# Designed miniproteins, single chains: the designs that were tried, part 2

Each design is a single chain, and the fold is of that chain. pLDDT is the mean over its residues in the fold that is shown.

## One batch from the design tools (miniprotein)

Design m36
Fold by ESMFold2-Fast:
Structure m36 (fold): chain A 61 residues (1-61)
Amino acid sequence: MSELERWVQENLPKLSPEDKAKVEELLAEYRRLQAEGAPQDERNAVAIRIAKVIEEGLDKR
């Protein structure tokens, strides 16, 4: 399990249902890219989007 996946799992319960859905979709995309052997740049781009959704979701309240 990656550090990103662990961080997502720890913060997912704290998010709104809307933000949880967005993070879960992005995490599924991230896992698909890893399984397909996609370039690190593409995986990093998805990871950055996940981090942004979580950070913005936590800042809302």
Scores: mean pLDDT 79

Design m37
Fold by ESMFold2-Fast:
Structure m37 (fold): chain A 81 residues (1-81)
Amino acid sequence: SKLEKLEELLEGMEAAVAARDYAGALELYAEALRVLGFSDEQVERIRAQLEAVLAQMTPEQQELLMRLMVHEIKLEVEKVK
């Protein structure tokens, strides 16, 4: 189901952030956006912008931004059920 897929992706994002794998976390976030109904074109544009922003950040700032992305998906999971 959509909920099960979002929960799986959320768990993966949290694990990636804990491992400091921000590139992996961003890829899982992109997949979550697809599950939420974003088009491939929209997801690619969002991913490219976030990747560019992350490239200018310290590891601590990258973690904080990725935690914010994780929180966004948590809110979407809560809305679905």
Scores: mean pLDDT 85

Design m38
Fold by ESMFold2-Fast:
Structure m38 (fold): chain A 102 residues (1-102)
Amino acid sequence: SREKALELLEKAIKEKDSEKSKEYLKKALEELGMKMEERKDRTKDEILEEIAKHLGLSKEAVEALLEKIAEALNLSMDDLLKNLSVEQLLTLLELLKELSEE
């Protein structure tokens, strides 16, 4: 499932249509047993702080990293944060790092 998740994530990045990119991202997360659901009860600041603690980075560094990911997926930062949990965002960051090291 991890190898197929990486293939789907690469397709999401290469896809120019935002809706299709989002579909590939959803399928990649599903291959890892993760469900993509809207999050309405958490603020941007709370999400960034939690990720920063897990990665050992500053909140500003996490925000810049997530902005680059959103741009690569043709998503807004708000769309990324609303549709992914902290666990899913951390998993996405790990997969993208693996793809960038090829």
Scores: mean pLDDT 75

Design m39
Fold by ESMFold2-Fast:
Structure m39 (fold): chain A 59 residues (1-59)
Amino acid sequence: MREEMKELARQLLKEGLSPRETAAKLAERFGISEEEAMKLIVELAKQNEDVLELIHENA
């Protein structure tokens, strides 16, 4: 489940969605809070420089 959420988050960010929009889509799809989804996106950014760049571009 967590790996699926991370993969979807990365894909949505790559497609040009903002971090907020990505968090909202993760929340509705997996039944988690937007806060929980944002935490996962931040963890991805810390582990992968490409994700951090996508967040910066889409913000």
Scores: mean pLDDT 77

Design m40
Fold by ESMFold2-Fast:
Structure m40 (fold): chain A 90 residues (1-90)
Amino acid sequence: SPSDQLVRPNALLREILEEVGLTGETFTRGELYAGIGEYIIEKKLAGPPSKPTLIDVSGTKLGEILGKKEVDTRTKELVDAIQKNVTVVP
């Protein structure tokens, strides 16, 4: 399964994961995406009820990964940015 693929996140992604209690050098893709989802919840980045998927990442480590202030989680932009910041473990 693609969600079972092992990945090695870069230092900045590891800092995000450590803030939600995930430590180590390698994770499954499923664990990585779950950890980023928990980070969004813990930092209260979710948009208003009218636009809940439009998250404000300004001033966050996730914003540093994205290189921008906001992202819509329904787009490929968040997933594409994460994929650029991991190495796939064979």
Scores: mean pLDDT 82

Design m41
Fold by ESMFold2-Fast:
Structure m41 (fold): chain A 73 residues (1-73)
Amino acid sequence: TTIKGGETLNYTADSTPATFTNTGDKPAFVNLTAPSVPVRVTNKKLGVDIVLPPGTSRTFRILPGETLTVAPA
């Protein structure tokens, strides 16, 4: 699933991969929650490649033209 944003998005992660692309002209943010499954979060331009453990949440910044990818870990 592809989601476009120039705003703050709230996303609850599951076992389905998701991609967030900022098509705006200003920074966007994703408040990512992993309630029951570990997820791998990548932003290639920023060098982000982390696993978010179950029961946690974290906000990620996406600059214009950047892509944040969320996938099962």
Scores: mean pLDDT 77

Design m42
Fold by ESMFold2-Fast:
Structure m42 (fold): chain A 77 residues (1-77)
Amino acid sequence: EVTVEVEEDFDGLKELRALDVPVTVINRRSNGGGELLVAMMTGARTIGYTSSEEIARKTREMAEELGLDVEIHVVPE
């Protein structure tokens, strides 16, 4: 499995979509949307880090509702 760190720009997402292998994506600047978008577009396991408990909670709720493999952690900046 390949691990790619993405900062939620469209070029990064385009590169992930071009990979024809299982990919794990790490987003270290989670705003709640990037992890969901990457998981929806690629089917990849996506890991996000945020300092906001509210962003983490909202992202977990959306991921569960959509059945996406998204893991989000609340960490100090």
Scores: mean pLDDT 63

Design m43
Fold by ESMFold2-Fast:
Structure m43 (fold): chain A 82 residues (1-82)
Amino acid sequence: MAKATATGKNGGKGTLIFDESGAIGVDNNGNEYTVGKVLSVKVDKEKNIAEATVELPGGATATLVASDENAKKHGGTLKVEE
């Protein structure tokens, strides 16, 4: 089971959680919302990187990439678990 948690600046803003069961965003008020159906997740725990392919409502797909580098660019942190 692969899981990534990306936390925005100030400890919760823009948090994104995804694993093999789904992708969930957390807004600035702590409310959870469903991003989409997860089709695949790949994690590299050593490099602290996660990549997910998500099916959005309407059948479009998007790639979510969580990494320390990307999180730092947005003032946040990332935790990756397998």
Scores: mean pLDDT 63

Design m44
Fold by ESMFold2-Fast:
Structure m44 (fold): chain A 74 residues (1-74)
Amino acid sequence: MEEAKKLIEQALELGKQADKAALEGNYQLAIQLANEAKKKLEQAAKLDPSLAEETAQWIKSLDAAIAQAQQKLA
């Protein structure tokens, strides 16, 4: 449980950094940070399956943000 919570906290911090990068127009960095956040959320769900629904919602939001950033790079 504690390890899964730490991964979620790291993912939320990476998500905030991705938002900041996107706000600054650094879409490549935003995509990279969002993908790192997704990996942390996936690891948290594997360690604590009770978090699967919450982490899936956050991953879906990150996927949408990645898609938006990719569109701005095209």
Scores: mean pLDDT 85

Design m45
Fold by ESMFold2-Fast:
Structure m45 (fold): chain A 76 residues (1-76)
Amino acid sequence: SMDDVVRELTKEVVEEVKKWMEENPSASYQEMLNAAHLILQEKVERAQRTHDLTPQQVQEIANAVMDEVDKLMAKR
């Protein structure tokens, strides 16, 4: 289902951002945000090849991912 796709993509992006932050402990907030956007773009593009996602669904994935990433960055 779409809810499963959003949940799995959000989880995948967040875990990859966490790993990037662990490998880059001195990174600035802007550098972390840039890395998160690049990871998100790559994962959404990959998902779009396997799931025929509508623009609305892509936006929902992006919003869910960025909300979780913002929370992760705020805890640093």
Scores: mean pLDDT 78

Design m46
Fold by ESMFold2-Fast:
Structure m46 (fold): chain A 100 residues (1-100)
Amino acid sequence: SQEELQARLDELSREALLELLERLYADPTLSPEQKAAIREAKARFEAEEDFRRAAALVSETLDAIYATMSPEQRARMQAIIDEVQAAAFARAQEVEAELA
């Protein structure tokens, strides 16, 4: 069903954003302040039941952190985003095929 498909896609998107935050947090070159911002964003994201609000909180935090990053940190963040997005698209296609 359309509702079942949307619910599963929202779950996959939530999982992808959590994976993104965890992989970003693992970057050893991040400042304590950058790591604290990611940790707080992850906690707020996990507590927020509304996916769109949760995603907006993550987006705002990532934009703020990105502004403080070196070019090398930005390149690593972009690589993580690209990898997580590629995996999420593959999983979404599997779900769509399963529910077709």
Scores: mean pLDDT 82

Design m47
Fold by ESMFold2-Fast:
Structure m47 (fold): chain A 78 residues (1-78)
Amino acid sequence: SMDKKLIEEAKEFAEKLLNSDLKPEEKHKLLMEFLRRMNKEMGVYHEPSEEVEKKWLELPEQKLLDEIKKFLEELEKE
């Protein structure tokens, strides 16, 4: 139950951030920081490697949102 609430909060954060008036570069940075914190708090996943982080930062904003949503949906499936 606690994990499900945390995942819903993560989805809301990502959606609000991407709909904000921040520059795309700032949105990518904040999304990566948030995702890293979530992974650490849940203790479920290791932090992404530097290579993975670079690839994600090179993704267009819309594709990054889709990848983050997929990641959060996998967390909900347990």
Scores: mean pLDDT 63

Design m48
Fold by ESMFold2-Fast:
Structure m48 (fold): chain A 93 residues (1-93)
Amino acid sequence: MDELIAEIEAISTAAKLGTTPELSDKIDEMTAKVIEAIRDPSKTFDELLELIDKLTEEYLKTSTPDEQRIILIYAEQVKKAIKDAEEKLKKLA
């Protein structure tokens, strides 16, 4: 899980490059909520994917078209990291 958290933090940092303070705050809030869910051992990978989809939908409602583009790229990268982590764990089990 530490590797997944580090990867998501790196995705967050990359997504904040060249963006507004307002969008950076949104990305930080989304990232914090996802990391807290990852730290919860009762959460399944499906629940983590559902969480990122829910957060993406909520943050898109308050975002400009340019911000929405960055949020969607961020969300897809986070979902890929979660799916890659699930596949790695399946290979170890």
Scores: mean pLDDT 83

Design m49
Fold by ESMFold2-Fast:
Structure m49 (fold): chain A 56 residues (1-56)
Amino acid sequence: VRDEVMKRINELTEISEEILRFAGMVLMNTDVKEEEIKGLAEKAGLSEEEFNKIFG
């Protein structure tokens, strides 16, 4: 049971880290506006709805 929980936590942590890394990379550029970030997220495989749930 604990091993299953740890595996799922690791999967969620990995996804969160990738999302945070992506956000950090685009947000470190002060010239990038939210709409431009949404465009980059769509190219990375995120929908506008998913982007708004994560960053909005």
Scores: mean pLDDT 59

Design m50
Fold by ESMFold2-Fast:
Structure m50 (fold): chain A 69 residues (1-69)
Amino acid sequence: MYTGGEVNEALKRLGFEVDLPDDEPVDDATLDRIAATLQMGEPNPDGKAGPGVRALVEAALTGEEQEVT
């Protein structure tokens, strides 16, 4: 379980505008909802926006972004 502050930081690093309450607990259902919203709002440059947005959120939260930039 992550906090809203942790999710805000992760999504900010990915360039998304999300403003969750800092102390709000964020469960898997909330993360799915956020990923769905970002998927609809983000352009799909590679045609691979599907589960990739959720994977990016998970990677940002866990720090497993590997050495992309």
Scores: mean pLDDT 63

Design m51
Fold by ESMFold2-Fast:
Structure m51 (fold): chain A 66 residues (1-66)
Amino acid sequence: MPVSRDELLAALASALGVSEARVARALAQSTSIRELADLLGISPATLSRILRQLGIRDFAELRRLV
């Protein structure tokens, strides 16, 4: 996988305008893209678009990177 955990957290935090700690907590508490998006205060469609830009295909792949 080309993206490390730290790179992923930094990229998501920058794209969403939130702290890396908030992203990490939301990832730990979520089981789906919808739950993660709700915890981050964005739409699931917006989150899916950001993940696609980072080369992440689905929630299971995202969880493996954290």
Scores: mean pLDDT 77

Design m52
Fold by ESMFold2-Fast:
Structure m52 (fold): chain A 103 residues (1-103)
Amino acid sequence: MTEADVRALLERERAEVDAELEELAKREGLSEEELEFLRRAAELVAEGVEALFRGDWARAIEQLRALARLAEEHGDETLLAIARSGAARLAEELGVPVGALWA
């Protein structure tokens, strides 16, 4: 896989996620604020995944921290748990203590 192939895949995934969020908003009657929150969360995840594919661990950690802060600001315990789980997995891959990623 070339970097161009990976970027094309990530762009497609971002478009699919945005389309799914629009459909979810229509079905569940989500507010514009709730939809914007979900879009921001999805973008942070997408940027983090792209950083990991490039081996940019610092950027991946930055996006993970941003996701956790966004979850805390909105009181989304599920998203916060996802961010913390992601941190534990990333710490394992990097061979560092998980606390170092949340410092």
Scores: mean pLDDT 73

Design m53
Fold by ESMFold2-Fast:
Parts: C-alpha cells; structure tokens; sequence
Structure m53 (fold): chain A 95 residues (1-95)
C-alpha cells in the first residue's frame, strides 16, 4: 500500500507539472488530456485506497488543478510553479 501511494503521488505530481506546461503554453489538447488522466488516477485511488486517504489526495489535487488553471491562464509562471511544489509536498506527506 505504501509503494502504491508513493507511485500514485509521484504520477499525480508529474501530471500536475504537465498540466501547468499545457496551460502556460495555451495547449488546449494537452490540458484536456492531462485533466482526463488526473481524473482516471483519482478514480483509481477512490477504488483502491482507504476512503480517508483517497479524499485527502483528491482535495490536494482538485485545489492544485483549480489554481494551476487560474494562474496559468493569467501567464503567472511563478505561482504555477509554487502550486506544483506545494502539491508535491502535501502528496508526499500523505504517501
């Protein structure tokens, strides 16, 4: 379970970084594809992890996605990077 949590956390961080790049570059296709992949991993977490753990992961990821889109659409690269770094810390603490 701990190894699965670590792999999920690491993969979600990579997807949040990819989302940030897509949004900052105006890549609508990459944005939509990455959002779909994030949803798939959150659904997998809900089905395979304890409810409390899955809910904590979902909360961090949903908040991070909203902030990345908000700051990325505004062209604020520094805030996008800060959101991703904070998400990485929070997800590693859950895992």
Amino acid sequence: MEELLKELADTLVLLLRNLGLSVLNGDGFGRNMTLREIKGLLDYAEENLPKEVAEKIKEVVDESVDKIIKYGDAGNTEEVQKVIEEAEKKLKEIA
Scores: mean pLDDT 87

Design m54
Fold by ESMFold2-Fast:
Structure m54 (fold): chain A 76 residues (1-76)
Amino acid sequence: SRLDELEARARALKQQVRERQSQLSPRQYLQVLMHLLVIESEIWLLRTADLPEAEREAILAQIEADLDWIEQVLNA
């Protein structure tokens, strides 16, 4: 499912962030970790709560945007 794909992507990025920590400033590293924590919390919400479809789609889109931002930081 799309949620499973986003969760797998988040897990892979979390590992890449840890491996590339020396290439990030301390502030960038902290910001990326905070975004990953928010993503993990939103994934938990989508798995445990019965949300209206419109709210579910909005949260999925937000997770994708946050993952894209993390990838941009890692590739800068």
Scores: mean pLDDT 87

Design m55
Fold by ESMFold2-Fast:
Structure m55 (fold): chain A 92 residues (1-92)
Amino acid sequence: MEDVLVVGSGDVLVKKAEELVKKGHRVAAVVADYDEKVAEKAKKELEELGVRARVVVSKDGSNPAVMLKVDPDSPLGQKVAAARDELLAELA
């Protein structure tokens, strides 16, 4: 069993996390979205799957598709890094 962190948005993130949970991995997720309501819905769906999730809302117009690469120097990247570190501490 591997610890896996997924970062993304919407139903694509939820489906990826569900696939990893079904394979027996411990999954944590960072939901990065421009819409807080969409992000909170995805978080709720992830938590129903037993996935620990954090929400990062960006107003910078970033594409809400799967965010596998985030610029760490951007405001969104800094928030994603902080959320990731919090989740990794909970998994350790």
Scores: mean pLDDT 67

Design m56
Fold by ESMFold2-Fast:
Structure m56 (fold): chain A 65 residues (1-65)
Amino acid sequence: DLEKKLEILAEIGKQTDNEEFGKYVEAAAVLLQTARNEAQRERAREYLNKAIELAKSLGYEVPEA
């Protein structure tokens, strides 16, 4: 569930000042809200995955969505 992953990542974003992480989460949120087809949802998923990877590299644990 992409929306649940976004919610988890937004919560991590309240605990970090990493600008790159914030940009990935914002991009995913906009893409999910405006998506009209699977390709646009796939782009949102790519940004969510980048945010997850970055969060883990910063020492945060990301629970399964």
Scores: mean pLDDT 79

Design m57
Fold by ESMFold2-Fast:
Structure m57 (fold): chain A 113 residues (1-113)
Amino acid sequence: KDELLQKIAYLLGKRDGLQTQLSLRKARETESPEKLPFWEDVVEAMRLMAEGVTKVMLKNLSEDEETFKKALEEYKKGYEEGLRLGEELSDEQAEEEIKKVSEKIKKLDEELK
């Protein structure tokens, strides 16, 4: 159960990191230089919001503080991997990877319930 929650948390992080990198890349390619600092601030705000929402969900699914902490650390690891992978992939490849990760999350979530 704890290992399953940790896997779900990692995949949630990876999905969110990929989405953040796509949003940042789109801002850099389509916006004026004067808007880029604003878009980076918005992307950071989106990251904090996603982490906050995930933190509430993981806390509700965790039986104790230690299980919660381990799941949150896996989410953070997934997020960093998603950011890194998003830099290497094209927009189309990153969107396909997000879809695959989301399908894995759904299957694991059904096993957790």
Scores: mean pLDDT 77

Design m58
Fold by ESMFold2-Fast:
Structure m58 (fold): chain A 61 residues (1-61)
Amino acid sequence: SLIEEGARLGREASRLALEGRGEEALKLAQVAYDKFVEAGEPAAGQTVLGHVRRLVEEAGG
């Protein structure tokens, strides 16, 4: 499902953020967000995107 796909992409984006690959993480998090919006769950998408943004900021990359 789109929700499962968005969640999987969000987890991968979080992994990239923790590895210091912030630009790739944010691009993937945006794709995850788009999947959640398409699924009718924009709030869940915003939560995932916000989480990845925070990880990128904290990791410094």
Scores: mean pLDDT 86

Design m59
Fold by ESMFold2-Fast:
Structure m59 (fold): chain A 73 residues (1-73)
Amino acid sequence: TAAADEQLQKRRGDEAMAGVLTAQGFSASEAREAVRSKSKYDQLKAKDPQATQNAEAAGRVAEELTRQNLAEK
């Protein structure tokens, strides 16, 4: 369903963002909180703006790839 597809896209985007944040040295717990909380995200961005920018880009790419993959079904 469209709702399930949207949830999958969001989940893949969140996973990609958390993965990049974790690779940059943030804990998995902080990375997960940051993708769901703007306040936590802003705290991480203050510590490493480049890492958070890279995380946002990875999230957008993951969402787009997931959207394309779902369209191929």
Scores: mean pLDDT 80

Design m60
Fold by ESMFold2-Fast:
Structure m60 (fold): chain A 79 residues (1-79)
Amino acid sequence: AAATNRALGEEYYERGLKSFNKKHEDKSKQLQSLSTAAYYFEESAWFFRKAGDEENARLSKEKAIEARQKADEVAQELN
């Protein structure tokens, strides 16, 4: 149902934000959290699309791209 898919989209988005905003002393752990955030934001976008919520699907996709870009930046600093 659309309501269930929207609720899952919201849950994955919140999990994404938690991982994205998590503070780490270790850059390797920061990279893992950013990669996890990107995954959750992608799942959020998928569920919002299934719910017909195109606006929140787009916003979740934008957050996934942001998380991936930050993960790439952290990965470059580790190398």
Scores: mean pLDDT 86

Design m61
Fold by ESMFold2-Fast:
Structure m61 (fold): chain A 86 residues (1-86)
Amino acid sequence: SAARAERAVAEVSKLKDKLSIPQLLYLARLMYVEGLSLEEALKNLTVESLKKFQEEYLKQLQEEGFPQSSIEATKKKFEEAIEELK
């Protein structure tokens, strides 16, 4: 629901000074889609899980008709976020 999504965004926004946007987006998705708590979502924030999320997210952007330039910019941001977890 919209209310559940808004709550997830509000909770992850508390970490905006510590985590990159792709990392925050992934945490919000785990909370919104999978129903995890923030603590549980953080335990699932790994290099492997963020790489899988990147692949799915970029596929969705392609299916929704986003420009290739926007897809490539998003890919770069995810790659930088993944490096931060190493």
Scores: mean pLDDT 83

Design m62
Fold by ESMFold2-Fast:
Structure m62 (fold): chain A 62 residues (1-62)
Amino acid sequence: MTLSEEERRVLLALAFYAAMKGKSVEEIARNATDEEIDEIARLAGVSRETVRKVLERILSHR
């Protein structure tokens, strides 16, 4: 599967955020609040919509 540059940044930001919260990436993807999505979007430098798309893909492939 080919990831876009934005999707790669979201995955890195999500992994970093999950590590800071002491949770798995899957747990964050499953239970992320709008506020958490906004934080991840800021870290990755992308829109909230891009983050949501990546989270949906993570849940589909885990």
Scores: mean pLDDT 78

Design m63
Fold by ESMFold2-Fast:
Structure m63 (fold): chain A 96 residues (1-96)
Amino acid sequence: SMADIQKLEEELQELFKETAKIAAEVLSTVEQFRLLAIFSGVYFAIKTKNIDNLEAERDDIIAMAKEFEESHPELAKKLREIAKIVDKIIELLKSM
């Protein structure tokens, strides 16, 4: 339902905030901008109900988590948690 999607969006907002704080401590400015661009893309894809764009953003998040797994495991863990919530939103949108 749309109410279930809204609840997941609220969870994403908190997780984005936590992830951005970690990123500010461990990532370069350029990498931080890349992360913020991905987060903005997720928001716009949810707002427009664009499943293809959500899947693309989810794949970018997973790729970024793999890139940082060895150097910044806490950041990688948060990115995987974000990807999991995005997957739940994708499943709900596909079932509507």
Scores: mean pLDDT 87

Design m64
Fold by ESMFold2-Fast:
Structure m64 (fold): chain A 99 residues (1-99)
Amino acid sequence: MAVVESGLAEWAGKKIGVVGIRGPVGPEEARRAVEAMRELLAQGAEGIILYLEGPVSEEARRILEEFAASLPVPVAILTGEDSLEEKKKKIEELIEKLK
């Protein structure tokens, strides 16, 4: 079963929510990640980093991308398929949007 982990951290004086999913991501894992993101927003997150380590089902991807696009804060979606440089760029773009 996939593990969904979440936390709130600070970078450059901004509160950033982090949600990580280890293992395969199906619709149930996507729904749990959505709830974790909502909780982080309620805690004052000004941006969110979503890390998806394992394979993501089409339905789960759609749930996560549609929810992320609906949020008033920037969201960076990182996957295990992203290169280290792509992951860094996505995080830097997220931080830049928080200025």
Scores: mean pLDDT 82

Design m65
Fold by ESMFold2-Fast:
Structure m65 (fold): chain A 73 residues (1-73)
Amino acid sequence: MGPLTEEDRKKLLEKFKEQVKDLPQQLAEMGVTEEEVREMLEQAKEVMKQDTDAAQLAKLVLPALEEYLKKLE
């Protein structure tokens, strides 16, 4: 029990960056609509307002969601 160390956090961020790279393809495979992507973007922006580790994850997700949205437009 305890918070993640900085080293563990960096490893998780690198793993998450790799996952996020595939996010546009995964969303396409799931048939996610433009409206659903907009909802995800709004959620990520809301999380980014928090001064927490979640805000760092949201910053990584935002570009991937925006990239997918551009492909749908």
Scores: mean pLDDT 72

Design m66
Fold by ESMFold2-Fast:
Structure m66 (fold): chain A 82 residues (1-82)
Amino acid sequence: KASELLKELHELIKKGAPEEEIEKLMEEIIEVAGASEEEKEELRWQVEAAKVSYHGDEADKEELARRILERLGISWEDYLAA
């Protein structure tokens, strides 16, 4: 059930659905999965990443990459050097 809701969430993000619809489906996933606070934060992060991946421009994608790297403890400069 939760995996089906996650698939629906990805489809909504890909189609550029309104933020309210995305938020409501996220809340349903959280309820069904019994998500912890850390899992809720992870889901919100994955949703933001998916939005940028489907609809963001190059600058948005670069900003997302920087946030991902910062979360992993990797500097942007080290990433560019790799």
Scores: mean pLDDT 74

Design m67
Fold by ESMFold2-Fast:
Structure m67 (fold): chain A 84 residues (1-84)
Amino acid sequence: NAMAEEARRLLEEAKQSVEKAKKFLDEGNYAGALYYAMEAIRKAQEAIRLAEQSGDTELVEEARKVLKEARDIAQKAIDGLNKL
């Protein structure tokens, strides 16, 4: 299923972007953290859309967890930027 394969690829990229965002957040680089968190949000949202169309409910749940984590990091990055 090409849509499920694309969703898995986007989810893996989203997870990698989350890890980069976490690293930048830990380093106090809020702009970098926000950039990668936003990339992760976009990729996770597309992964959810494709996983839903393919009927892969486990992949949908995994992508939703990554989306939630990416949004939490984006909010922390925004909060950090607002304190500068």
Scores: mean pLDDT 90

Design m68
Fold by ESMFold2-Fast:
Structure m68 (fold): chain A 92 residues (1-92)
Amino acid sequence: SLLPPEEQVRSLIERGRELDPEKLEELSKMSVDELIDRIVETVEADPATTPEEKEAARPVMEQLVESLREHGFSEEEIREVLASLLILNEHS
């Protein structure tokens, strides 16, 4: 998977905070593994997602996290990215 530009990461977190700042704070206290599990569960539960997308959900999220770590993002920032993805999905 492709790592988003630093500006896109910041924009994503800011949008998540704008939509639901309380939930962003709550979710960002969870571990990275717990946040990945929640994202995978939302994809698995969505009847609109394809079997291919369901199979790809965990490895795609794990690759995103690894890419963010390699680019020097903190564990807190990584949790905020994953939390923001969950918030954006709820508001889509």
Scores: mean pLDDT 82

Design m69
Fold by ESMFold2-Fast:
Structure m69 (fold): chain A 71 residues (1-71)
Amino acid sequence: LSPAEKAVRDVVLSLPEGATITVRELAERAGVSQSTASRTLAKLEAAGGVEGADLERRAYRVVDREAIAAV
């Protein structure tokens, strides 16, 4: 991950399993663009760490913190 993508991952790792976060909220908390947050979430989803929770709201759910930490 790039430094900006690591900042996004660190915000996601601050959340408990089962928590949801939107791309917008994640970008704001990590101090990055929504495109960086979205790209990073796609990588975390590919790793099995998060899953889409609400596609219309662009929200993701934390499902595996160990998988997120391994990215």
Scores: mean pLDDT 81

Design m70
Fold by ESMFold2-Fast:
Structure m70 (fold): chain A 92 residues (1-92)
Amino acid sequence: DVGREMLRLATKEALVLALSRYFGLSREEAEEIAEEALSRVDVATASDREIWLEAVRVLRERGLIPEDLQSLSDEELAERLLAYEISAGASA
């Protein structure tokens, strides 16, 4: 129980940081998107790509994807968001 909750909280924080940084969302908006995405997936069995894909779907459903990025598929946006999170941990 504790392990699953800790995994969910860590995944939520990673999503919030990536969404805030990549899409310019407020922390409150990013937390709402992350919670909705995590409600659609089992964090114990889902891949990072699947979790990020659900976050992008929530963003599109809520009209929060910037106009210049609306031409990209949900899969392409999820891959860019995941790559951004990975690269943000490396020194530039």
Scores: mean pLDDT 76

